# Designed miniproteins, single chains, continued (2): the designs that were tried, part 8

Each design is a single chain, and the fold is of that chain. pLDDT is the mean over its residues in the fold that is shown.

## One batch from the design tools (miniprotein)

Design m4249
Fold by ESMFold2-Fast:
Structure m4249 (fold): chain A 80 residues (1-80)
Amino acid sequence: SPELELLKKIKEIALKYAPKLSKEDQEEARKIINEVAELIEKGDLEGALKLVKEAAKKSKNPELKKLLEEIAKEIEEAMK
């Protein structure tokens, strides 16, 4: 399904950025990704995009911000 493909891409992004993040930032990313995944599974791509973009704007860690921005880009591509 398109939703499963999107969730797979999000997982790959998380794995790529994990070694660049502190344990605390990894846990923050996990919480955000879990909320995003729940919205995607419900078919709420607009809500998922809004949540991840807001989290990216509030993030002060550059690597966490990049991770969240890459996730936002994949959600935007899935909405086309």
Scores: mean pLDDT 87

Design m4250
Fold by ESMFold2-Fast:
Structure m4250 (fold): chain A 86 residues (1-86)
Amino acid sequence: DIKKAVEAIKELLEENGELPRSKLAAEVSKRTGLDPAEVGLIIEALIKLGLLETRVNEKGEELISLTEKGRAMSVEEMAELVEKEL
């Protein structure tokens, strides 16, 4: 369920501020029962939509956070946009 994945992503990033992509994908997969590959596609769609952003830290680790737009948007709206992008 795309909506459950988006909800889990938003909750995790609101709680933690930012997370490594691999850790985010693994935790969302665990919470939703979705394959990590499917979660990866949802994360990429959210990045393309400007709802998530990425940076690389000093260790070369890719970190993901919510954009201002992502923080302001409801889970329902985010899920609808992701479904149309996929």
Scores: mean pLDDT 86

Design m4251
Fold by ESMFold2-Fast:
Structure m4251 (fold): chain A 57 residues (1-57)
Amino acid sequence: SLAAARAAHQAALNEVAVEGGKAIDLMEKDPEEGQKRLDEAIARYQAVLASLAAAEA
């Protein structure tokens, strides 16, 4: 349902914010691994946006 998709989107945004913060902190100690994790968080966010857009179509 659209309501479930929106709830999943909101939960994923919250998770991306937490993981993005951890990735930025890690980037100071290990820039390569930190950047990789940040890229993964961004990709996850984009996947959730695409899923929500498909659910609203």
Scores: mean pLDDT 79

Design m4252
Fold by ESMFold2-Fast:
Order: sequence, then structure tokens, then C-alpha cells
Structure m4252 (fold): chain A 78 residues (1-78)
Amino acid sequence: DERVRAMVDAAGEALREAFEKVPGLLSATATIDGDRIDVHVVAETQEAADEAVKLIRDTLERRVPPGTEVTVHGEVAP
């Protein structure tokens, strides 16, 4: 479970950083399944969604174990 723990830690840091730095970020959910981490964010504007996706992806790519598949998707609240 060392790999899962590293992925959980990476996700936690990425989401924390995004909420600190991206105004208008409404929610963010990270799902871990095997060697895959999927993050879904909802923001007030497309600009906020794009900024959060970029920041989360950058943080995850720097911190996840080698071979981890990272997917980050953002959307605007209806």
C-alpha cells in the first residue's frame, strides 16, 4: 500500500494547493483506482476551472509514483 499512500498524499497536496490558489474553485474530487488517479473539479468560471486543472496536474505529475496515470478534468457549475 506504499504506492496507494503516495497517491493519496499527492492528491491531498494537489487539492489543498488548488483551493488555496484558485478563487472560484467550488469542489474537487480525487478518485484512486490501482495505478490511476482521476481528479474532477467544478469551478464558477471556465478560467478558474482551467487554472485548477493546470495546477492540480502539475502538482500530481511532480509527486505521484512512476507509472501513475493522471487524469484531471474541470467543468463550470451550471
Scores: mean pLDDT 83

Design m4253
Fold by ESMFold2-Fast:
Structure m4253 (fold): chain A 71 residues (1-71)
Amino acid sequence: VTPAEAARAIGERAAARGDYEAAAVAYHISGQLYEQQGNLAAASEAYRRAGEALERLGLHDAAAEFYRKAE
């Protein structure tokens, strides 16, 4: 398991239990690690999921920033 995959799994488990703050952090880290690997598709998905977690927290401006990173 790569660090990027581990961070994504942490984000998925956090989101599943309603811990959107932990989910946003873990997905952000996962996206950065996938970018470093050159896996832009996985990075885009991770950043989008981070944005979704931030929206659940009511942090709409921060969520928009992550949706922009997903492109």
Scores: mean pLDDT 86

Design m4254
Fold by ESMFold2-Fast:
Structure m4254 (fold): chain A 60 residues (1-60)
Amino acid sequence: TEAEETLARLAREVGPETVRRAASLVAKDPNISPEALAEAVGISVPTASRLKRAILAVLS
C-alpha cells in the first residue's frame, strides 16, 4: 500500500530503529502529538507527522 511504501522510505531516511520506536509509541498512544513523537525519537516535527500518519495507516 501507499502507506507501507511511505513507511519504507521514512525508514531509509531516519533508520529502522527510529521507525520501530515511533511505531511502539503510536501503538501505546495513537493520539500522541507529532511534537511529542519528534522529541521522543529525535527527529523533526514534519518527519514525525508523516511517520505517525504512515504508522496509523498500516495499523488500521
Scores: mean pLDDT 82

Design m4255
Fold by ESMFold2-Fast:
Parts: C-alpha cells; sequence; structure tokens
Structure m4255 (fold): chain A 75 residues (1-75)
C-alpha cells in the first residue's frame, strides 16, 4: 500500500470518529514524511493501522503512530 493510501485510510477513520486531534496527528506524521522521508511516515502509518486492527481507538493509534514517526526521524 502506498504512503498516500495509508494516510487516506487513517484520515477517513479520524473524520468518521470526528476526532480532530487524530486528524492533526496524522497531518504531523505526513509533515515528518515530507521532511525526513516517506518510509518513516509509511512505517508510522502502518503501525497506526495495525493498532486500529487490534481494537485501539483512532485517537490512541494516531498518537502512537506520531510517537513512532518522531522516534524514527531522529535516526
Amino acid sequence: MSYGELLLEGMELAIKENDTKAVENLLRISDIGVRYGDDIAKEALEHMLELVKQGKSISEAAEAGLDLALELSKK
């Protein structure tokens, strides 16, 4: 799945739940991808969607995805 497809799926979930903070966190992951590499954003978004599949809320999953993107951007 492309980075854009992963981002779109996350955004659709956040909008469905009316979760503005999750939308903001997804946009921050996207900004990190633009600045540090699409591979970082892709890994963070894949982690986020895996957490959603495990039953985590989009809010918790997007926050964990952002935390991973920030960690990966330091390397």
Scores: mean pLDDT 83

Design m4256
Fold by ESMFold2-Fast:
Structure m4256 (fold): chain A 72 residues (1-72)
Amino acid sequence: SREEIVEKLLKLSNPELQEQIKKYLAEMEANPEESELLWLKMLIDITEKVKADASAISNPGFQELAARHKAG
């Protein structure tokens, strides 16, 4: 579920990224009709941050996806 994914992302994220994720979650709670777009925007922002600084999320699978996105 999205809740499980969010918990894992928060645990793997640095404090700055955690605060940004929490802000997105609050926006999704306030605007449920836009939650899917906000979810995608959050994932894109996380991907861009990992691409700029791989230490932000040290998950090999996520890093692989980011590398493929850049290559394709």
Scores: mean pLDDT 73

Design m4257
Fold by ESMFold2-Fast:
Structure m4257 (fold): chain A 60 residues (1-60)
Amino acid sequence: MSKDELKKIAIQGANDVNNGEDPQTVADKMKQQLADKGAQAQVTVTKTPTGAAVSVTLLP
C-alpha cells in the first residue's frame, strides 16, 4: 500500500467525521479499509470543534 493511498483514506475519514459520523465508527471503517489492502494499522480519530484529528500508525 502506498503513502498516497493512506493519505486518501485519512482525508476521507476526516471528511466523514465533519459530515456528522461518529469518530469511533470512522476509525473502524478506516482500519477495515487498510486491512483490505493488506496493511495492519492502528487508527485514532478525534472530533474537535474546528474539524477532526486523524492519526494512522502502520504496524509491522
Scores: mean pLDDT 79

Design m4258
Fold by ESMFold2-Fast:
Structure m4258 (fold): chain A 65 residues (1-65)
Amino acid sequence: SEELDREIGRALALMDVAIAKIMLKNGVSKEEVIKFLENSAKRYRDMGYEDAAKLLEEEIEKIKK
């Protein structure tokens, strides 16, 4: 089901966002956290989880500010 695949992709992306926030709180550099999220976004896009990739790209832009 495309709907189920979208829900799974979104859940995975939200987990990566949570990890990124924990990394930032624990003093990991913005550059390293952005690289982590960029790698995750590329992986999800390659798997067809476009909505997940977009969620991570939005989080990257928030971190860059």
Scores: mean pLDDT 87

Design m4259
Fold by ESMFold2-Fast:
Structure m4259 (fold): chain A 68 residues (1-68)
Amino acid sequence: MSAFPGANDDSTPLVEVLRRQLKEAKSERAKELLRKGIEAAEKGDDQKAVQLSTAAGIWEAEESSGVP
């Protein structure tokens, strides 16, 4: 559950990086992972956020490798 609803996007580089990846992501699978990663980063779970970002990046790379 969210204990802190007011998230800061002013000086939170990890969340900003994930949001940028989400905007660039074309795969729905990657977008779902990035949304979860953003939530993890906002909650302070940096390790989980990085893990989800990595998984999203892998899916994004596979999807954007040139699958017709």
Scores: mean pLDDT 71

Design m4260
Fold by ESMFold2-Fast:
Structure m4260 (fold): chain A 83 residues (1-83)
Amino acid sequence: SRAAEEERLVEAARRALEDLRELIRRGHPHVAEAIETLAGQARLLRERGYEAAARTIEEGLRRLAREFGEPESAHLRRALAGL
């Protein structure tokens, strides 16, 4: 069912956010690309009607922007502006 798909997508979003948090903590060189990829996934999910999954990503990116300083917080805020 679509509801079961939405639940799986929300869970996948939570895991992707945890992976992104770890990349930021480690100072990974591709953090900006990872942020943009996840933001792109949120836009696609919203377009496809998976609003709960899209909101999970959006809220997670907002939390990361509050947790981390520059330059990562600037990349996170730019990505959020596109959502």
Scores: mean pLDDT 86

Design m4261
Fold by ESMFold2-Fast:
Structure m4261 (fold): chain A 83 residues (1-83)
Amino acid sequence: MLEELIKKLEEENTRIEKSKAENYQRADRLIDEGEARGVDPETLVDELLKAGISPEIIIEVAERRGRSDLVKAARQKLEELKK
């Protein structure tokens, strides 16, 4: 029973990593859509968070895209969640 539970938790970790990769792609797409709509960085970060994307993923995608304003907004949200 305990061994079976441990195996399920290990499988869940693999699923989490795959979900993280999918969230990077989804974040990139939502940022493109937000930019096309002229959405401000703070509102765009809120939309990404509502879509289930973590602040850390938003920061990494924003940095890759050279969006320093979006990085700042995402870091501010991450700090709020920590406090």
Scores: mean pLDDT 76

Design m4262
Fold by ESMFold2-Fast:
Structure m4262 (fold): chain A 92 residues (1-92)
Amino acid sequence: MISDVSVEIESRLVDGEYEYIARISFEYDGERQEFELEIEPNSISRGRFEIDGREYEIEIRLDIDEQSAEVIIRDLESGEEYSFSAPIEQRF
């Protein structure tokens, strides 16, 4: 069971261009897991993760206009889906 999901989307200015990195943190079996995905603006970014032999798919849609992201995590073993929204955090 996945709980306490937090998504941090870092927008950084590198050589005059913005790069977006999503850092996803969640609790799995009482332990915190972290994954990073490269995010494309105005597109759906997908990634797959394996934790203790269990496969998950994450889907992120970045909304620059609202400075937020929609996140869906799917448990490919159970078919359960978790949906979240997260603000975009900018750092230098």
Scores: mean pLDDT 72

Design m4263
Fold by ESMFold2-Fast:
Structure m4263 (fold): chain A 65 residues (1-65)
Amino acid sequence: ALEVTATKQPFVDLRTGRIYQPGESVVLEGRVRVRVTEDGMLVVTDETTGRQLLGGADGVELRPV
């Protein structure tokens, strides 16, 4: 599983529209893909559920759990 934590900037769950503020976290338990765009945006995709999280790569911490 992958824990995604907002540290300096919020991230958004594109499926639900929920915004995770600095200090908030979520665990993705499925098969997770992580991508960083040219613009420094972090895209985290749970391929099992179809959930996508979008945030700034410098403001989000990723931790295996």
Scores: mean pLDDT 84

Design m4264
Fold by ESMFold2-Fast:
Structure m4264 (fold): chain A 96 residues (1-96)
Amino acid sequence: VNVAKALTKGALEQLEFAREEAERDWKSGRGLAVMTMDSLAESAEKIEGFEELAKTARDSAQQLAASKTKEETLEAIDRAEEDIKKAGEEVAEKLK
């Protein structure tokens, strides 16, 4: 079991939920996505070798918080999903 892969999977599942919420209420969806990224960053910051995952999560949280429309929020969530998946895979491969 790869801890980086498990943390990434959990964060991606929460971002999917946040995206569905953003389609109904984009401000609530933005808030959920920011909280998801902040929680991932806090968890990753406590684990040696997860620095890039933590940084990617913090950067995604800032981009999400800067979103001012439904369209920007959905695009920011989609980008966060791609960036988090990539960072998680890179960390997982380095720690094998």
Scores: mean pLDDT 85

Design m4265
Fold by ESMFold2-Fast:
Parts: C-alpha cells; structure tokens; sequence
Structure m4265 (fold): chain A 61 residues (1-61)
C-alpha cells in the first residue's frame, strides 16, 4: 500500500542517517525524495514522507 511504502522509506532513510551520524536535514530530505520517486510515489506522497522523516529524525537524535 501507499502507507507501507511511505513508512518503509521513512524508516530506511532515518535509520541510515542515524547509523552514520548524519546531521544534514537537507540530505535526509533529498534521499527521501529520490527513493520516493523511484518507488513511484506522487509529489504529495513524497512531501508527506519528507515531513515524517524529518520529524522522526528530530525525535530520534
């Protein structure tokens, strides 16, 4: 489902960022957009995924 795709992308990107001590929010956003486009998400779904990823990154750091 679309929700599963968004959650999988968010989980993957945030976990990788935290694992590698990435602090650049712009790189997190870029990665979510790139993976989302590859996964066939719409622009609106990509924007939602970016927001979720940045929120989760802030909570987990």
Amino acid sequence: STEEKIETIVDYVVREALKHNETDRALIEKRVRTVGELAGLSEEQIEEAVERALERFEEER
Scores: mean pLDDT 83

Design m4266
Fold by ESMFold2-Fast:
Structure m4266 (fold): chain A 114 residues (1-114)
Amino acid sequence: MEEALELVRRLVELVAEEALKSEDGKELEEEAEKLSKENKVDKKQVLASLGILRELEKNGKSEEEQQEFVEEVRKAMELVREGRFEEALERLLEIAKKHKLTLLERAIRKLMEE
């Protein structure tokens, strides 16, 4: 059975790849490189986060709606900690569809097809 950490790392990698392919990909990559160097954090994790936040902003989501998204993702990650990986991915896919996050939806679909 795949480790929860490995599942999360693969999802982050796939979201980062989708962010790079977006129309904002170059700008997101440059900002992610800067923030990664300044904060000593993984560039792919920063890139994935920035890609999702940019798409939430483009969809006109308020700060309250963005916070709701973060809390829904946190609850889905509890399923990952319980080893319920398929249910976690299905829940994350529902969250991505609800918030119209195409980058996250594509990444989850690719991971589910592996």
Scores: mean pLDDT 81

Design m4267
Fold by ESMFold2-Fast:
Structure m4267 (fold): chain A 86 residues (1-86)
Amino acid sequence: MELPPLTPEQQAEANERIDYYRKEAEKLADKYLTPEQREEFKAEIDRILSDPNLSLADKLVILAELAGRPLEGRRFASELIQKALE
């Protein structure tokens, strides 16, 4: 692995951010998508979150993009990487 492992505290913070973006993405889906598209969208989120090949930072960025907040997600991912390198 190219990055050092995250501390339990950093993992908890990242998981809280991911959950936040998941909820925001689901709210957008409920507002703008049809019921069929909402089920597909939720299945895609579950697939992303269950993917063992995606890092926690990757999951955070993807979920933030789905929530319409790509710059915010990139910022949080950069903070996690920077903390891991320190």
Scores: mean pLDDT 75

Design m4268
Fold by ESMFold2-Fast:
Structure m4268 (fold): chain A 86 residues (1-86)
Amino acid sequence: TLEEELEAIEGDPLEVALEAFEKGDLRTAALGFLKAGEIAEKEGNLLEAFYNYSLAESLFKKLGDKEKAEYAREKAEKLKEELLKK
């Protein structure tokens, strides 16, 4: 499951994502950015969450993982709406 895949990301998920991306491990990078986005969202760092979800969407699209890309896109769109409303 997606939850089990996110649990496999140990330590700082943003640091893991950046390291994986540098090494060409796009799947681990996408999962790391997704997890970093979820943590930022829970902390109320909506702009940071938006950027991390957007990066995850881009990487899942490159991987052909349409379901995870759509999940990340929906999370990013909801945060974009929240950031633009008063």
Scores: mean pLDDT 85

Design m4269
Fold by ESMFold2-Fast:
Structure m4269 (fold): chain A 88 residues (1-88)
Amino acid sequence: MELERLIEELGEAVKEAMRARGYSEEEAEEAGERARRVAAEDAAALPSEELAIEVLRLTIEVIEAKRAGQPIPAEVVERARELAERAE
């Protein structure tokens, strides 16, 4: 349930980011659907659901920061590198 919820949340975050940047509703919908598909495939390839959940949460934070026009926090970048190492 939590994993599926985060995949949906990622799709919505991507849609909002695209809309905020002035892309069309059609382009935003397509990007959101693609993000959900890729996230589901990546989550299935990771060694645990806990790791997949952490990766998705971090990805959503990055997308939201970019949507707000803010630089990605150093803490978020560091966590991304740590998670990538754990996923191998």
Scores: mean pLDDT 75

Design m4270
Fold by ESMFold2-Fast:
Structure m4270 (fold): chain A 74 residues (1-74)
Amino acid sequence: LVEEVRRLAEGLSLEQLQEVLSEITNAPLETIRALLPTKEEAVRALVEIVEHLLRTKGEEAVREVLEILKRKLE
């Protein structure tokens, strides 16, 4: 699951990753852009958030993030 998130995230643009991070954290997009201005930082942050979700809320929460990432690829 976490490896699948990383794979999909690496296929997205920086802008798409920042949008996903804004959606899953409910933080303003401008805040996400200021804190995570590079693709490497955005991918790392997304993976860390997903690992935390897996530990605290289980596989269903991670599957929801995977569906958001898949929609961005379309």
Scores: mean pLDDT 82

Design m4271
Fold by ESMFold2-Fast:
Structure m4271 (fold): chain A 74 residues (1-74)
Amino acid sequence: MEELKKKVKEILLKYGVPEDVANEIADRVAELVEAGKTPLEVAQETKRMLLEAGVDERKASLAATEIGRLIREY
């Protein structure tokens, strides 16, 4: 799970998400994966969290999509 959190954080930082928000979302993504949520469910929740944090729709969609693809490897 530590490697997953690191990769999620790097994706979020690439899209300009602040480090504190990126850490919170990476922790939440790991929790969702450990709880057996699907890549689609993880992507949907990630996008929701990014939008609530004030990330624009385009960046939120791109980041969530990339994280969803990453989750398929786990």
Scores: mean pLDDT 86

Design m4272
Fold by ESMFold2-Fast:
Parts: C-alpha cells; structure tokens; sequence
Structure m4272 (fold): chain A 62 residues (1-62)
C-alpha cells in the first residue's frame, strides 16, 4: 500500500540521518533523506488542510 511504502521510506530516511550525525553518510544521502521527510510532511499537511504548513514545507523543498 502507499502508506506502507511511505512508512518504509521514512524509516530509511531516519536511518540515513542517524548515520549522518555519526559522520557515516554522504552529503547527497543526507540531502535526499531530508527531502523525503519534508515531502512526507507536506503530503500529511495537504491531507489535513493545513495550508500554513503546506506553504512552509513547499518553501523548504524549493
């Protein structure tokens, strides 16, 4: 399901950010992981109709 795929992507992104804090992830991996987490937050904000959070997260992705 889409929810299950999103949950896996979030877990992988979190793992990469943890490795980055230990100096064990590349700059590219860290940037991609951050983008995945921000994108997931944006989708949730859109589902909730939180226009303020949508605008803030879209600025972060730009």
Amino acid sequence: SMQQQRQQQLQEASDILRKASEGKASKEETAQAHRVLVQAGLEKAKELGDDESVANLEETLA
Scores: mean pLDDT 77

Design m4273
Fold by ESMFold2-Fast:
Structure m4273 (fold): chain A 113 residues (1-113)
Amino acid sequence: MEDERRREEYRRLLSDPEMRELMRKILRLIYEKGEVSLLEISEEIDAPMSQILPVLDLLEDAGIIERDPESPGVFRATEYFYQGKVSPDASPLLSEEEKELIEKMVREVLEEM
């Protein structure tokens, strides 16, 4: 099932220290710029698109970032990002433990900036 596959992907992303560091780099970049394109993320982070896209999907599902409706390749921080919280409307594909870990990573980025 697609949902089961996405849950496994999210679990793997959040359990991998390298992927968590990639998430922190993406979060810092979005915080610094406020709005960032997929191309800018790829150029600044030095990671393949195959690693970046799942992380962006995860953060969007958590309500931490959103896509620009006029430019679907552009991402922005949501109000929940600045609060260090996952959105109350976050995807049910994320477990409570995964939401807590995402919130911790966002808060760590906010404390560093």
Scores: mean pLDDT 82

Design m4274
Fold by ESMFold2-Fast:
Structure m4274 (fold): chain A 80 residues (1-80)
Amino acid sequence: SPLDELVERAVDLIVEGFGREFSLSPQQQADLRRSLLDMARTDPEGFLESAREVADALRERDPELAEELERLVDEIESLM
């Protein structure tokens, strides 16, 4: 669904941002991605709040990623 595609894109951006910032291994990135997708399914409101916090935390270091993540979160919220 369009909602599922937007959620996966938001999760991929979070994994990319944290992967760069913290030099996460491929296994750590896979584990983070799985955890975020589970959160989006079980607690969608908590997922959106967490995604906004990630965007804010990365704003100074990766402003383009932060802005894209905020845009995706707004789009996801509009479909909920």
Scores: mean pLDDT 86

Design m4275
Fold by ESMFold2-Fast:
Structure m4275 (fold): chain A 72 residues (1-72)
Amino acid sequence: MIELTPLQRAVLEALLGSGGAPVSVSELAMSLGQSKTAVSRALRELEAQGLVRRVGEGLYELADEAAARAAL
């Protein structure tokens, strides 16, 4: 089972709420009240788990929506 930190969970919920649109690190940091560094780290950890994918500089989307829903 993939264990998620509270911040990783919040990031996945935000990406699910985007309807599949890419979300920026700056947008997530502002929305979640977190530093860009903390959000970037959470996104990199989620990318390593195959849950998110980087689609541009500072832009991420869900790699696997079903897996993300199952992890929440």
Scores: mean pLDDT 79

Design m4276
Fold by ESMFold2-Fast:
Structure m4276 (fold): chain A 61 residues (1-61)
Amino acid sequence: IVSTLRKLGLSGEEVAKLVENHTGFKLSEKPKSISEAVEIIKKELGLSGKQILELIKLELL
């Protein structure tokens, strides 16, 4: 998933913002990398890597 998000040209902050915009929930910490963003989202929102990628694709449409 991290490599797929990197291929989309996204930063960790951008991944976090797209998930926040879609879900309406604010993450407790601002990620410094894509890997950090994915781990924070998994911990705080209970989303799998696949679900995160699907949400990002929806926000980019």
Scores: mean pLDDT 79

Design m4277
Fold by ESMFold2-Fast:
Structure m4277 (fold): chain A 92 residues (1-92)
Amino acid sequence: TKQQIIDQINALIDDANSVISELQSQLSQSTDPHDQQSLQKIISQLQSLIEQARNAIANNASVQELTRVNIQLGVTIAMARMYLWSLEKSKS
C-alpha cells in the first residue's frame, strides 16, 4: 500500500540522518582535502534526498514516484555507509 511505502521512506530518512551525523563526525576529524570534499558532497546529496522524500510525502506523490524516491534514498545510504567503512579501514 501507499502507506507502507511512506513508512519505509520515513525509516530511511531516520537512517539517512544517522549516516549524515557519522559523515559530519568524519569530516570534523579529516585532514585530507579529497576526503573533506567527498564527505561534504555525500552529506549534501543525502540532505537533498531527505528533502525530496519529505516533499513527495507532503505532496501526496504517486506510488510510482514514492517507490523511486525510496530506492534512490536506500541506494545513496548504502553508498555512504560503504564510504564510511572504507575511511575506518584506512585509519587502521
Scores: mean pLDDT 87

Design m4278
Fold by ESMFold2-Fast:
Structure m4278 (fold): chain A 73 residues (1-73)
Amino acid sequence: SKFTELVQWYKNASPEEILALGEEAPSALSVLYFLATVGGDEEAAEKVKALAPGLIEAGLLSPEMAEKLREFL
């Protein structure tokens, strides 16, 4: 499945590679956040923690998502 491959790429890619997606990077974070919180995926949780600061600094993260990440992290 293309979705399964995309999710695996998000989990395997470095934070730098995901941030290099620019405006697409928040989509990767949203998928990983869902897997971490609803799916209990520890690898996804670690990746969210690694990505969040860079996305916040770049202004790519909504205020609502940034607050949710602060509670999660």
Scores: mean pLDDT 78

Design m4279
Fold by ESMFold2-Fast:
Structure m4279 (fold): chain A 63 residues (1-63)
Amino acid sequence: DAHTQEGERLAAEGRLDEAIAAYREALAADPDNERAFRNLVRTLLAQGRVGEALRLAREQQLR
């Protein structure tokens, strides 16, 4: 979708904060968007925001 693609473009440009915002918008529109979720976690880890990445992974726990 457009939000996930925008996030991927922003992350590729090194605009990690803006990429995170775009991925969060994608997840707000579709909470089951695994691509946006995986990209968000990866981007948070790239910024050293490990606690936020772990919290997000816990909230999206698949059963």
Scores: mean pLDDT 80

Design m4280
Fold by ESMFold2-Fast:
Structure m4280 (fold): chain A 78 residues (1-78)
Amino acid sequence: KTEEIVKKAEEYLKNKTDVNLIKAFHLAGKLLYEGDEESARKILKKLIDIVGYENVLEMAKLFGHDKLIELIEELKKE
């Protein structure tokens, strides 16, 4: 049910509070866990546009999610 996760993440990204941005970040991680890498990339790109690449990367490092770290580093090339 990755469509529900994407919709919820998009709703959090419309209301750009710190709490909502962190929630959107965790939903990107859940999308990646469920195998929906394309939707995870889309949500992470929007987060990078809002808070910057370094802040998103530091969040991924803080939570120790290796696959998210790799995906965020790939997004820097775009």
Scores: mean pLDDT 80

Design m4281
Fold by ESMFold2-Fast:
Structure m4281 (fold): chain A 74 residues (1-74)
Amino acid sequence: SHQQEFTRQAIESLEEKIKEAEEKNLPEEIIKGLREARDLFQEALETGDSRLLVEGIRKYEEVEKKIKEYEEKK
């Protein structure tokens, strides 16, 4: 389904962002948030629960905001 394809791509993107965040030594809070978003998307993919997909998107947006705030404070 389109939702499953989107969710798989979101997981791949998040795994790449986690790797980049670890390589850049970003704060643990940010890395944890990215992993939480990935885990929500993974559970959404396994269960087909669109509510988990929405939660994953919200968590990802929260973490993206924290990344921007971290970069702006340097």
Scores: mean pLDDT 83

Design m4282
Fold by ESMFold2-Fast:
Structure m4282 (fold): chain A 87 residues (1-87)
Amino acid sequence: MKAIRSLIENVRRLIEERPTREEADIMAGIIYVVAAVLKTTGEITEEEYEVLLRLADRVAAMDFEGARREIRRLEKLLEEREREKKK
């Protein structure tokens, strides 16, 4: 949970700071690696993994509106999973 939330915060900060193409490509690479690690360790679901891959694609394409949509989807999935654990 903490690792994925930290990733989301870093992506939001990058978008707000209007990154260069090179900075966006680096962040997209980081998202791909983090998504693969979290899936392998069982820390995220298949659906959360697919959203992270789409987020990386949007960041690499400099589609920051698309990236913000994928972040919102990911946060909703994380909130739903936290609610299931509490009920």
Scores: mean pLDDT 81

Design m4283
Fold by ESMFold2-Fast:
Structure m4283 (fold): chain A 103 residues (1-103)
Amino acid sequence: MVEKLKEALEEFRKKVLEIVSKYATPEQIERVKKLLDEFIKEAVELAETLPKDEFYQRLRELLSRFLKEVGEILSKEVDPATRRRILLELSLIASEFLKKVRE
């Protein structure tokens, strides 16, 4: 499970940064990178400490918090239509990540 999670997290990080880097300022990209590093660290810690069912539930909560914080970072300097598009693409990436982690 942990090895599969780490592979899914690597792909998730790459896809999130690819989307964000198209639209965000360098400062916003740096802030998103820090949030991604924190998300990855917490996700791995949860996988090592929690039973599978509780882990998956906590991971969804952690991911929802991450996406909300990214949305708040992007609320500056990005127009509402572009921000909405980015958030929709990020939600699709997040759904794909969760499917890969769940088996």
Scores: mean pLDDT 82

Design m4284
Fold by ESMFold2-Fast:
Structure m4284 (fold): chain A 91 residues (1-91)
Amino acid sequence: MGERTIELIKEYAEKLGKALGAEVEVEVEGNKVTVTIKSSKTGREFKYVFDIGEKTVDITGEDLNTGEVVKDTVPVEELRKALEEYLAKQE
């Protein structure tokens, strides 16, 4: 279950980077996926950490330029559905 969610996050990040013309890096450590997005135009960097649980995903977003942190928790099924719908639309 978690492996499928990780695959979808990786595919989403790669396609998003291509669509935005931004540098995107994806790192996987166990059930955690870290996505770093760097705008070549503004130099702004954002870091998103997805901590994938059995029923929920904890998402931590950080603006690396200001140090501002935002946190959200979403159901795994909702995140997976949203990512699959996005990827289907981009193909």
Scores: mean pLDDT 78

